# Designed miniproteins, single chains, continued (2): the designs that were tried, part 4

Each design is a single chain, and the fold is of that chain. pLDDT is the mean over its residues in the fold that is shown.

## One batch from the design tools (miniprotein)

Design m4113
Fold by ESMFold2-Fast:
Structure m4113 (fold): chain A 67 residues (1-67)
Amino acid sequence: EREESLERLKKKLLEAGVSEKVAEAVKNSMGTLLDNGVSLEDILQLLSRSADPRIKEAAEEFLKELS
């Protein structure tokens, strides 16, 4: 489910050392993209290109679990 994917992303961001506020903001942005028809895989690919290595790591780990 959409909510389950959002909670998983937030958890991985927090585990990678991203702050609670930033993790919540990324989760909310991802939710908006999902609601607009962007796939979870495409969102994670976008996040894996982040300049923040913690966001990149969280996205890459989530992608690995989907494959």
Scores: mean pLDDT 82

Design m4114
Fold by ESMFold2-Fast:
Structure m4114 (fold): chain A 78 residues (1-78)
Amino acid sequence: SEAERLIEETARRIAESRDAEEARRAFEEGLKRLEPLLSPEDYEALRGAGLRAVDGIARGIPPERAAEAFRESALYIL
């Protein structure tokens, strides 16, 4: 689906980020594209998952690991 494709793309961009600020920008861009494809409830849940991933990177979690956690959570929400 389009939403799954955008989640995969967003996770890849988060994984490639150098720091939490770059990861946040990648996530926010992906979230804008996902918004019209999601119910309000799924949007809130997915936003939460993305913010947790960005916070994790800020706290020292490797971006690839944070991205995978986001990807799994986001795909489960759909």
Scores: mean pLDDT 88

Design m4115
Fold by ESMFold2-Fast:
Structure m4115 (fold): chain A 65 residues (1-65)
Amino acid sequence: SPELLEKAKEALEKGDYFTALGYATEAIARDPSNPEAYELLAKAADKLGLPQTAEVLRKRAEESR
Protein backbone atom coordinates (compact mmCIF):
# COMPACT_ATOMS: atom_id res chain seq x y z
CA SER A 1 0.00 0.00 0.00
CA PRO A 2 1.53 3.34 -1.08
CA GLU A 3 -0.28 5.06 1.81
CA LEU A 4 1.33 2.80 4.41
CA LEU A 5 4.78 3.35 2.89
CA GLU A 6 4.27 7.11 2.97
CA LYS A 7 3.17 6.98 6.63
CA ALA A 8 6.24 4.88 7.48
CA LYS A 9 8.50 7.48 5.79
CA GLU A 10 6.84 10.33 7.71
CA ALA A 11 7.21 8.46 11.01
CA LEU A 12 10.93 7.89 10.30
CA GLU A 13 11.40 11.59 9.52
CA LYS A 14 9.70 12.55 12.81
CA GLY A 15 11.85 10.09 14.79
CA ASP A 16 8.84 7.89 15.63
CA TYR A 17 10.64 4.66 14.82
CA PHE A 18 8.14 2.28 16.45
CA THR A 19 5.29 3.82 14.45
CA ALA A 20 7.42 3.44 11.31
CA LEU A 21 7.94 -0.24 12.20
CA GLY A 22 4.17 -0.68 12.50
CA TYR A 23 3.37 0.87 9.12
CA ALA A 24 6.21 -0.93 7.31
CA THR A 25 5.17 -4.26 8.86
CA GLU A 26 1.55 -3.73 7.76
CA ALA A 27 2.76 -2.91 4.23
CA ILE A 28 4.75 -6.19 4.18
CA ALA A 29 1.66 -8.08 5.42
CA ARG A 30 -0.35 -6.70 2.48
CA ASP A 31 2.41 -7.26 -0.10
CA PRO A 32 5.30 -9.43 1.12
CA SER A 33 7.12 -8.93 -2.22
CA ASN A 34 7.38 -5.13 -1.82
CA PRO A 35 11.10 -4.29 -1.41
CA GLU A 36 10.42 -0.70 -0.29
CA ALA A 37 8.54 -1.91 2.80
CA TYR A 38 11.55 -4.00 3.86
CA GLU A 39 13.88 -1.04 3.22
CA LEU A 40 11.76 1.21 5.46
CA LEU A 41 11.68 -1.48 8.14
CA ALA A 42 15.50 -1.73 7.88
CA LYS A 43 15.85 2.05 8.35
CA ALA A 44 13.67 1.91 11.46
CA ALA A 45 15.76 -0.99 12.82
CA ASP A 46 18.98 0.99 12.22
CA LYS A 47 17.55 3.98 14.11
CA LEU A 48 16.54 1.71 17.01
CA GLY A 49 20.16 0.49 17.32
CA LEU A 50 19.68 -2.88 15.59
CA PRO A 51 22.19 -2.69 12.69
CA GLN A 52 22.47 -6.47 12.23
CA THR A 53 18.68 -6.73 11.94
CA ALA A 54 18.73 -3.83 9.47
CA GLU A 55 21.27 -5.69 7.27
CA VAL A 56 19.06 -8.80 7.19
CA LEU A 57 16.05 -6.67 6.24
CA ARG A 58 17.99 -4.91 3.45
CA LYS A 59 18.98 -8.29 2.03
CA ARG A 60 15.31 -9.28 2.19
CA ALA A 61 14.41 -6.07 0.34
CA GLU A 62 16.77 -7.05 -2.52
CA GLU A 63 15.42 -10.62 -2.40
CA SER A 64 11.75 -9.50 -2.44
CA ARG A 65 11.92 -9.50 -6.20
Scores: mean pLDDT 80

Design m4116
Fold by ESMFold2-Fast:
Structure m4116 (fold): chain A 81 residues (1-81)
Amino acid sequence: MEEFLERMKAAIDEGREALLQRIKRLNEVVEKGKDRPDYEELVREAVASILAAVGYLMEGKPDEAIRLLDEAIKRLEEKLK
């Protein structure tokens, strides 16, 4: 049990800083759209992407989690043009 928890913690710790950095960037992109009529939709898309990324991290797929958030950031930046 302890060995399993230590492995889980190590995987989470490795992905934590990278994911937090992407979440901060995603929030900054969403905040740029705060005065848009579709702001609520932008927030919903961002939250859905964060939840999906957490799901990948829980499956031990931090690279997939990071990639998903990077794609979400790019999609939202394109919508704000």
Scores: mean pLDDT 77

Design m4119
Fold by ESMFold2-Fast:
Structure m4119 (fold): chain A 76 residues (1-76)
Amino acid sequence: MSREELDAEVELTLAIMEASVIERAIKNRGELTDEDLEKLIEAYEKAIQYARRLGRDDVAEYFEKKLEEIRKLKEE
């Protein structure tokens, strides 16, 4: 495994963890703020980017679906 692949794996892991923390906070609060929505979109976009770079298309597609649903919520 190259240093570039390791960096991408670390970034993917961090993005997934960040998304998970935000999702849990939203569920526990029962309230979705614009700030939470923006952070969640950013985390999903990072996860997609690094998953694609690593050839983990299944992971990328999973977060693409989540990103689509979150973007729909932004409309009201």
Scores: mean pLDDT 80

Design m4120
Fold by ESMFold2-Fast:
Structure m4120 (fold): chain A 56 residues (1-56)
Amino acid sequence: AAEAARRQAEAERLRRESEELTRKSGELNAKGDTVGAQELADEAGRLAKEAERLEE
């Protein structure tokens, strides 16, 4: 169904954003910006959970 295809596309988009934020979080943590790293990690986790729900 078209709805399933749209949910899959949205989930893929959210997963890509989550991966990008995770990489940026790692970079900030490497620089000693643990607060900024944690904020990006939290946002990445939120997007990943949303993507997982859409794929369900």
Scores: mean pLDDT 82

Design m4121
Fold by ESMFold2-Fast:
Structure m4121 (fold): chain A 58 residues (1-58)
Amino acid sequence: APAPTLKLSPEEVVELLEKAGVKLSEEERRNILAGKKVSKQAEDAALRVAHEVAAQAD
């Protein structure tokens, strides 16, 4: 089923990307945590992981 649009905090985006195996540099992590706009690719990757985790929980 399609996942609803989730509002992810910067910390949650970093955590989900790391769980997805995305290696973030220290500067990239800092920029995300500082609330600077995340790339569309990073946001999509985080949402994909969140959707996959939800599907596995079923």
Scores: mean pLDDT 65

Design m4122
Fold by ESMFold2-Fast:
Structure m4122 (fold): chain A 75 residues (1-75)
Amino acid sequence: AAVEQAHDALLKALLEGDEDAALKALNTYLSLGGDVNAPAPPSSALAGFKPLELARSLGHENVVEKLLENGAVAD
C-alpha cells in the first residue's frame, strides 16, 4: 500500500542520514494518514523500530521535532 511504501521510505531516509529526504518522506507519510507510531514490520531489516526511536538514535533533530508535533510518543 502507498502508506506502507511511504513508511519504508521514511525509515530508509533516516538510515541514510539525509534529513531533508527524511522530512519529505515524513510529510508524504503524514499526508497519506500514516501512523507516526507505527513500527517497522517484522519482514523489514528495521523490524520493531519506530520513526521517533530511529530519528533520535541518529540525531535527526528536525525530524524528531516534527514527529513529536504530530503525536509521536516515546516508548
Scores: mean pLDDT 77

Design m4123
Fold by ESMFold2-Fast:
Structure m4123 (fold): chain A 97 residues (1-97)
Amino acid sequence: MKEALELYEEGLEYFKQGKYEEAIEKYKEAIEIFLNSPPEGLTPEEARRLLAEFYYKLGEAYYKQGKYEEAIKAYEKALELDPEYEKAKEALEKVKA
């Protein structure tokens, strides 16, 4: 089974190529693996911030596909994990406009 970070990096590569559906699948897999087996050596705060980044990228990929309700939910989860995540706040305001 691939590590969460490896799956997340694969998702970033698909996103960069405009392959948003494939990026979404990789980000979802990364989140699932992270929740079951978080990367070793992270503090609880570092783990929450990294997971927030995964949800933020998932939201970006949904937004690119026009899946705005799914994007909103992903950005809201990112902010729940990291309330000071400015990129997620800005993205949530943009998708609601």
Scores: mean pLDDT 85

Design m4124
Fold by ESMFold2-Fast:
Structure m4124 (fold): chain A 86 residues (1-86)
Amino acid sequence: MTVVIEASGLTPAQIKSLEDLAKGMRDNGAEATLEVEGDRAVLRIEGATYGQAMAALSVAVEAQTGGGILETEVEGDTIRLTVTPG
């Protein structure tokens, strides 16, 4: 499946968590691309296993700590997560 995480308002620690997630996905055979611009990041994971998708969801949930917003959209085999930590 494909997982896309679009996040804004990120701390440097949250960006590092997404970088570590992307590396872990690549090390386990998924194609993961991370684009970072200031406090915004877009992580795209293609060929994700169920476990990799769950790991991505966990990181997105942690990123919304402090009353932020997490929006989830599913279309076919693509899961899109939008995160705005607050």
Scores: mean pLDDT 76

Design m4125
Fold by ESMFold2-Fast:
Structure m4125 (fold): chain A 100 residues (1-100)
Amino acid sequence: MEEEGIELLKKGIDYFNKRDYEKAAEYFTEAAEKFGNSPLAVKAYTLAGIAYMKSKDYEKAVEAFEKALEIDPDNEVARNGLASAYEKLGEKEKAEEVKK
C-alpha cells in the first residue's frame, strides 16, 4: 500500500508540474487512499486540495482538505486551504470558523 501510494504521489507531482491540476488531484487522492490514516495521507490530501484549488474545483478542494483535517486536525496548510476554498464558494462564515 505505501509503495503504491508513493508511486501515485510521484505521478500526481508530475502532472502538477505539467499544470494538469485535475489529473494531479486525482492521483494525489488515490495516493492518500493507499496511505490510509497516516502523515503521508495528510500530505497527499493537502496536495489534492491545492491542485483542485488551482483547477477551480472548489467543492472538491473542500472535500480533500476536510479529509486531511480528519487525520490531522492541526494541519495548518489544510486549514488555510479549506478556508480559501470556502471563500471561493462564497461561504465566508465557514471560512472564518476554519481559520480559528
Scores: mean pLDDT 87

Design m4126
Fold by ESMFold2-Fast:
Structure m4126 (fold): chain A 88 residues (1-88)
Amino acid sequence: MAEAQRLVQEAAKLLSQGKYEEAIKLAEEAAKIAGNSPVGAEAYVAQGLALKKQGKYEEAVKKFREAVKIDPKNEEAKLALKEAEEEL
């Protein structure tokens, strides 16, 4: 649990540095550890944001949909999904 949160935080730092592929890998690990939890939803949001920065909107939408499915109360995930779908 604490491990998954740390991976999400590291993925966010890599995102801010433009290291999108590394951010995706850490966020994928975090999602695997956290599973169907709010931290898992955050991990899917991090994956989607990195994919969106790479112009991979279809893949980003897929990740944001998983985040919303896991945590329907996550407003960031819902907003990110809407914005990414508008790019399709």
Scores: mean pLDDT 86

Design m4127
Fold by ESMFold2-Fast:
Structure m4127 (fold): chain A 65 residues (1-65)
Amino acid sequence: SEERRRRGEAARERIAEDPEVESVEFEGDTLFVKLKKGSVEREVGTAIRAVAIGIEAGFSVKLVP
C-alpha cells in the first residue's frame, strides 16, 4: 500500500541519518543497510540501531557486506 511504502521510506531516511551508515536501500519488505567500516563496537552499535528502526516500522533489515 501507499501507506506502507511511506513507512518504509521514512524508516530508510531515518537509518540514513546515522553518519556510520554508508547506504540504505528499501526494496520490497526489506531495508538493505551497508555500514561504514570501523571498530567492532561502532559497527555493532550502528547495526542494532538500524535493525531497531526497521523492525519498529514493520520491515526486515539485512546488513550488506
Scores: mean pLDDT 85

Design m4128
Fold by ESMFold2-Fast:
Structure m4128 (fold): chain A 95 residues (1-95)
Amino acid sequence: MFDFTKATDREKAILYTSMAIRLAGLDFEVELAKKDPSVPEEKKEKLEKIRDEMEELYKKMKEALDKNNLEEAAKLYEEFLKLDEEALKIIKEIE
């Protein structure tokens, strides 16, 4: 588990950047699924919902880091990773 209380500013920046990269990848997969008529509508809607929730967590992460609220940052990161894992399971099912 990433320890925000012991993390350097550089390590926090790397983590926050990694969240942005994960979000960009999911955004691509959501847009791809929406344009693919072979993907079930239920799966398109689930992926879009997860993306929107991950975008909200990413915005909250910036606020938590700016306020040096490391307890909040840790919780937001764990929630973000759980949603990322859920999205990856759906993506694997539609491949």
Scores: mean pLDDT 86

Design m4129
Fold by ESMFold2-Fast:
Structure m4129 (fold): chain A 78 residues (1-78)
Amino acid sequence: MAEEMVRELEEAAEEAERAGELEAARILREAAEEARRALEAGDEEAARRIYIRAHAEVHARAFGVPEEEAERAVRERL
């Protein structure tokens, strides 16, 4: 459900902020805003792409892996 993707990004950003991961929190908050705008435009595909990209970027930064590898892991869990 597309609205759940925005909520998950917002919750993940809040968790990152509480953990002191300020850059991750910023990435996730910006992605939530971008995904919300895509959904308001009726573009669920864009919202899904934004969701995957944001989580992949955060994962890549946290574990030092390439974004392509992180993106594959995120897609496989959806």
Scores: mean pLDDT 77

Design m4130
Fold by ESMFold2-Fast:
Structure m4130 (fold): chain A 68 residues (1-68)
Amino acid sequence: SKIAIFPKDLLGKTFTPEELAKKIGLNRSDISLMDENNKLVTKKATLIGADPPEGEKIGVGSKFTFAS
């Protein structure tokens, strides 16, 4: 599994799930990409949260939340 650090400059910006995965250097299939209503994100939306948070190590099972 690939490990990266979550950059602080990504929150508040718009991405498709594929664009975010590419930007952070992880596979889309390894991470959770949901909106604030826990629905799968399939189009461009604003990134509003991450677990683990900004500055922490991210990898398989990391969660990213988009605005609905």
Scores: mean pLDDT 77

Design m4131
Fold by ESMFold2-Fast:
Structure m4131 (fold): chain A 103 residues (1-103)
Amino acid sequence: MAEDEAVLERMEAHARERGSEAGLRAVALARRVLEALREGAPVEEIVELLRELLEALEEWALEELERRRGELSEEELEELREHIRRAREEIEKEIEEWEKKVK
């Protein structure tokens, strides 16, 4: 939808503003996923793009967390890093379940 492009444009602007290569990569991969879904690309291609997107999103989230280091305790930073890793594992499991469902 047009709203998806607006969200991606804002995410790209944010990544560019902060000089985040991971953020720019995540936005580019998200656009590729949306395009692949619209074009009916093979499941294997979509799954690969989703995994690459997930890696880029984790890297971007960790970079953003590091920028907030001065405002967070070391304990809070470690807890948030663990939450980011756990969220990645959960999303990866959802991707695997989706792949099985669509054959």
Scores: mean pLDDT 80

Design m4132
Fold by ESMFold2-Fast:
Structure m4132 (fold): chain A 87 residues (1-87)
Amino acid sequence: SEQEELLKKIFEKTIELRKALDEVLENGTPEQRAEALKIHTEVSKKVLEVLKRYEAGEEIPLDELEETIKMVEDGIKRLKQLNEEAK
């Protein structure tokens, strides 16, 4: 289904988000690491909310799934910017 395809994309992008976070945690200043953790926490809270609702049998609107994907993509972009500044 379209819902399952979007959920798979969220999962794959969440792995990429974690990799970007780990690079900031390894190379960044204390301030950059704090900002990276904040970004990751904000995005992860929304992803976990959506996944828990789906596992409980809720029909998640496709627009909310697409918005969640955009949120994860924005998080990845912000973390990559912090990584570039750390180098």
Scores: mean pLDDT 87

Design m4133
Fold by ESMFold2-Fast:
Structure m4133 (fold): chain A 55 residues (1-55)
Amino acid sequence: SELEKTIEGLKKGLEVAKKTKDPVIREVVIKEAEEVLKRYPSEEIEKILEEAKKL
């Protein structure tokens, strides 16, 4: 589904942000996760957002 694809993309972005410690990639992951959460309440996306914010 589109939601599953989006979650996979966000997880991949989060892993890249963790590995590179690039604040720009971190900001993109946060922004994308927040925008998706406005349309689709998802515990999995909320966890991604929380992890990105802690970077």
Scores: mean pLDDT 83

Design m4134
Fold by ESMFold2-Fast:
Structure m4134 (fold): chain A 73 residues (1-73)
Amino acid sequence: MELVNKATEAEKAGNYKEAADYYDEGARQSLKQGRPAEAFALYLKAAESYRKWGDPQKAEEMEKKAREALSKL
């Protein structure tokens, strides 16, 4: 997955905001493709990355989206 590869590269570089943004976009694409389990995992990774970046409100929004994705299973 292109966006997940970009996210992991950003994490390795310490660019947690960019990593979180890529995970968030990857999760949205996974939902469009009918892959809610993957979207759930990616939203959780986005939340972790936003917390490491210092944006707890954005992390909480990602956790909410993860729960919404899980409800579609």
Scores: mean pLDDT 83

Design m4135
Fold by ESMFold2-Fast:
Structure m4135 (fold): chain A 60 residues (1-60)
Amino acid sequence: GASEEAREMIRKYAEMLGLSEEQLEEAIKLLDEGGSAEEIAKVLGISVDTAKYLRKLAEK
């Protein structure tokens, strides 16, 4: 699961992308449950490359 620091970084990044709090929480849940970058990209309506970046942030 993502650390508190990783969640804060992901939240800040999502705000820069214009994502809603609900989309952010869904993304964090998928990251915590080991969801794929493709699943995260589909939920948020973003590119797979962006979803891969969010997964990398969750590992810190």
Scores: mean pLDDT 71

Design m4136
Fold by ESMFold2-Fast:
Structure m4136 (fold): chain A 81 residues (1-81)
Amino acid sequence: SALEKIAEAAAKVLEEQGFGEVGEEIRELLREMAERGVDPHVALTGVSMRLIAMVVEGELSAEAALAAVRTMNEVAEELGL
């Protein structure tokens, strides 16, 4: 699905930034949302909000979060979302 492709791209970027565990969490979350038929725009917004919350809590760097969000948006645009 489109969300699965977006999840894989985001997880890879997070792993490259040293946040592989966050990447696995995001991948699993987007997979569950895809299986449940959640609207792609709602799913992407929710994941972006979670990444921002993790930055605020000191669990993720702002650079890694921005890279992941940018990658998700780029892949979504390529998929016509």
Scores: mean pLDDT 86

Design m4137
Fold by ESMFold2-Fast:
Structure m4137 (fold): chain A 112 residues (1-112)
Amino acid sequence: DPEEEREKKLKEELERFEKQFEQSLAEAFATNTDLTPDQRAAVRERLEELLKRIKELTEKLVYVEGLSPEKALEIAVFEVLSEVKKENADGVVLLTVSRLGGIFGQQRRENS
């Protein structure tokens, strides 16, 4: 069943992304040892909300636009990261997000 195969691939890609998310968060906290427990909790909550938005957009791109799970995830990550950068988010959030999606990648100025 092509739909079951697509759902399986989407689940696998999202599970891989969640593992990368947890690793990137752990590395960010290890690098920023000066963060208080309250600051770490706030960063985690903010990043978990971004993860939820990425998942929701990825699912929409797969099921509505017919994109592959890998391509949908790439686009979703890029779009959410661009919004976070625009909002002048905390440096730890931006660092973690950069590791996940290459926010500092070669695509400068797709929109002026």
Scores: mean pLDDT 70

Design m4138
Fold by ESMFold2-Fast:
Structure m4138 (fold): chain A 78 residues (1-78)
Amino acid sequence: GAAAAEEGLRRLEEARRAAEEAESIEEAIGAALRAIGAAWEAAIRLGLKGPEDLPEEVLRAYREAVEAALRAMEREAA
């Protein structure tokens, strides 16, 4: 099942970068949705109930992507 985890990590890293590069609230929300989608797709492909059951490395990347998106939303909401 390594391929599903690796694809999930790649997409979550892309979502994190999108959040860091966000110049609007809409772009920040878009990055958050990409992170959520990537985490759920990885969980489904791995036969898991949800993102909370993801391997530690994937779960860490998901947390980092969501935190980056939240920071971007706070920055752009000012």
Scores: mean pLDDT 84

Design m4139
Fold by ESMFold2-Fast:
Structure m4139 (fold): chain A 78 residues (1-78)
Amino acid sequence: HMEEAEKLVKEANEASRQKDYVKAGELFRKAADLYEKNGDYEKAARFYEASAVAYQLAGDTEKAKEFRERAEKYREKA
């Protein structure tokens, strides 16, 4: 159910406030994966994009690109 995904988003926001962008990116990705599996493509796209932004801030440009592309794919399904 969505409660686990919501908890991951809160943890990701906390990691982002602490400037732990690698952890934030990973937590946003895990939340997006759960929304995707539940068919919530709008939230999946949103949190894949949040993951991409976090990885970009962490300097991981390859993961940032990968998750931006995934966000765009699910945005088209929403």
Scores: mean pLDDT 88

Design m4140
Fold by ESMFold2-Fast:
Structure m4140 (fold): chain A 72 residues (1-72)
Amino acid sequence: MPLYTDDSIKHYQEEIKKDPNNHAAYYSLGEALFDNGNYEESIEYYQKALELNPNFEKAKKNLELAKEKLKK
C-alpha cells in the first residue's frame, strides 16, 4: 500500500506522545524512519530507546547500521 511507512511513523509518534517512556515505541519509530531512508532521525530514536533500556540489543545493532548508512 502506498504511504504505509508514513502511517507507521505517525502511529509510533502518537504512542510516544502518550507514553514518553515507551522504549519499544522509540525503537519502532526508528525502524520506520530507517526503512523510509531517514537515517539521521532513526539514529536519534534508537538512541532514545537505549537511554530508556540500555540492554536493548536490537536498538544498539540498528543504531550502528543507521550510522553506517549515513556514512555512505
Scores: mean pLDDT 78

Design m4141
Fold by ESMFold2-Fast:
Formats: C-alpha cells, structure tokens, sequence
Structure m4141 (fold): chain A 55 residues (1-55)
C-alpha cells in the first residue's frame, strides 16, 4: 500500500517480532527488531520492509 497507518505498521512489526521469537531464527529476530524500531520511530515504510523480509 502507498500509505500505511502507523498503528497498522506497528502491529505488523510486533506480529513479525513474535513470529521470529517462536521460530527461534536469529535472522528473523534481527529483521523483526529492525521493523519494530522503525515503527516506533514513526517510519512505517521501514517497518513494512522489515516485516516483508521475514515472509
């Protein structure tokens, strides 16, 4: 989507972080952490890109 709501991006990043934790993959954890940090900084695009790299 061209426009992502900040809350939706944050929710997606948090879901990705939880999925990475359950998978136990160091790479997935790194991308999930990156996405969460981007979402917390108000960077919805960065959060979306991080989540995409997990899927």
Amino acid sequence: AEELDEEKAKAAAEAAREAARLLGSPTAHRYADQAVEAAEAGDGKGAGEGADRLG
Scores: mean pLDDT 65

Design m4142
Fold by ESMFold2-Fast:
Structure m4142 (fold): chain A 72 residues (1-72)
Amino acid sequence: APDIEKALKEAEELVKKGDEAFENGDPELAVKYYEEALELLKLLKQVAPPEFHPEIDKKIKEVEERLKKAKE
């Protein structure tokens, strides 16, 4: 569905911004972007059909791993 695809792309863009902030030596800003992406993905999972859950879960895990690294 277009709305699901749009939300996934938005989450991907937030992760990209987080990665850029982390690479630029701003882990606090990276955490903010990763937390926004994680919130969006968790909300998306609540409304998305079960067919999309594996893809969303994979992205959630990837963002959680980035968050853990940025907080260390």
Scores: mean pLDDT 84

Design m4143
Fold by ESMFold2-Fast:
Structure m4143 (fold): chain A 56 residues (1-56)
Amino acid sequence: VEQLIKEGEKLKEEGQKQLETAKDKNGILSGIGKVLRGIGLIVEAELKLKRQRANA
């Protein structure tokens, strides 16, 4: 679960860096996609942690 949070944070950071260097619409959309995917992984990890704590 902690690994999912780290991977999500890494993807979010990669997306942000891509957005800073993107020169075209496709590059910008790709960067946004990575940021959203990173957020999705973090949310998934939080849901797993919540379930683990509730059912521990």
Scores: mean pLDDT 76

Design m4144
Fold by ESMFold2-Fast:
Structure m4144 (fold): chain A 67 residues (1-67)
Amino acid sequence: MDKEELFRESSETMYRMGVAVTMNAYKTGSISKEEAIELLREIARKAEAEGLEEAAAYAREKVKELE
């Protein structure tokens, strides 16, 4: 199995989990809407910089849902 592919899939999963954790923190009232949007934009930027397009797209979708 391709080690680079496994690493990319692992990184995609980690960033997507970051998005889910951020959304859950917002829903439970642990963070504000503004803080959630800022965190999601940061995740999208970092994922895009690493070529993790699925995670970046997921984070951008969640930003649009909150705006």
Scores: mean pLDDT 81

Design m4145
Fold by ESMFold2-Fast:
Structure m4145 (fold): chain A 68 residues (1-68)
Amino acid sequence: AGGEKVARLEQTLRDLIEAVKAGNKEMAEKLRKEAAQLLTEVHGLSPEEAQEIVDRALKIAEAEAKAA
């Protein structure tokens, strides 16, 4: 059970990064919300903490995409 949620989180984060690289802002927003929810479930974080982590990862991905 725990491994399935972790795998889902990893997949959602990968899909989010790809959506950002593709410039698909709508899909990125949806996946950001899903990743935040999964972070809350997997790591017991508050919704606010989970959103901050996802937003930070998104900013890093956007910066890397611009640098490439």
Scores: mean pLDDT 77

Design m4146
Fold by ESMFold2-Fast:
Parts: structure tokens; C-alpha cells; sequence
Structure m4146 (fold): chain A 74 residues (1-74)
């Protein structure tokens, strides 16, 4: 389902955030994980409340993942 795809993408987003944070140290890693978890909570609440469709959420997370991958390749 689209929701399962969003959940999968949010997991990848968290992993990429952690990897990027880890390059800057333990504190940055922890902050990156917390930011990713807050983003997941917010996005899922927006989908549940009907403010955002699962397809729109998928597109947003895919864009963020692309930007994080580009940052990691620097």
C-alpha cells in the first residue's frame, strides 16, 4: 500500500539522517535521529488527519532522501 511505501521511505530517511549526523559527531548524530523521528510523527499525523495524501507524503520523503544522498556524496 502507499502507506507501507511511506513507512519504508521514512525508515531510509532516518538512516540517511543518522549517517550524515555521524560525520559531525555523537551529539549531531543524536540530534539527526531526533529530527527524523519528529518528521516521521508529523508526516504520519498529517496523513491520518487528511492534510496530506500518502502519495504527496511519498513524493516529499523521496525528495528529502535525494537531497540527503547528494549531501553524503560531498
Amino acid sequence: SAMEEVEKLLEEYKELMEKLGSKKGEEARRQAIETAEKAKETLLEMIESGKLSAEQAKALVEREIKELKEELEK
Scores: mean pLDDT 84

Design m4147
Fold by ESMFold2-Fast:
Structure m4147 (fold): chain A 64 residues (1-64)
Amino acid sequence: EETKRLLRLAGEGLMKLADEYESQGNYEEAAHYYETAARFYELSGDKEMAEQARKKAEEVKAKL
C-alpha cells in the first residue's frame, strides 16, 4: 500500500536526521526524532525498524 511505503520513507528520513543530531551531541533532538521515526515505522507496519528506533531513542536519552 502506497501510504505504508511513504510512512516508512518518512521514518528513514527521520532516522537520518536523528543520527545527525546524535553525531553533534544534541541528544535531546536526537531522542525526539528517533521516537518520531519509531512512530512512523510502527504505522507502516515495520515493527523491526520501529524497535530499532526506540532502542536508539533510549540510548541517547541515557546520555541526557
Scores: mean pLDDT 84

Design m4148
Fold by ESMFold2-Fast:
Structure m4148 (fold): chain A 75 residues (1-75)
Amino acid sequence: SMDEEAKKLIEKGKELLKKKDFEGAIKAYEEAYKLAKNKELQVEALQNLGYAYLELGDNEKANEARQKALKLEKE
């Protein structure tokens, strides 16, 4: 399923973060968010995306991802 693929991409992103490949992690989390149909997976992808952007020094994109996650959590 698309949710299973999204979950695998979130795991890949986490591995890339451990290796300090922040750009690779961002791409994996963006793809996970696009594929995810499950709200919890969408939130997890956005939270991890925000963290990866923060580590890369892109505070504006980190905040955008954080705000999207918060809006989904309220729904």
Scores: mean pLDDT 88

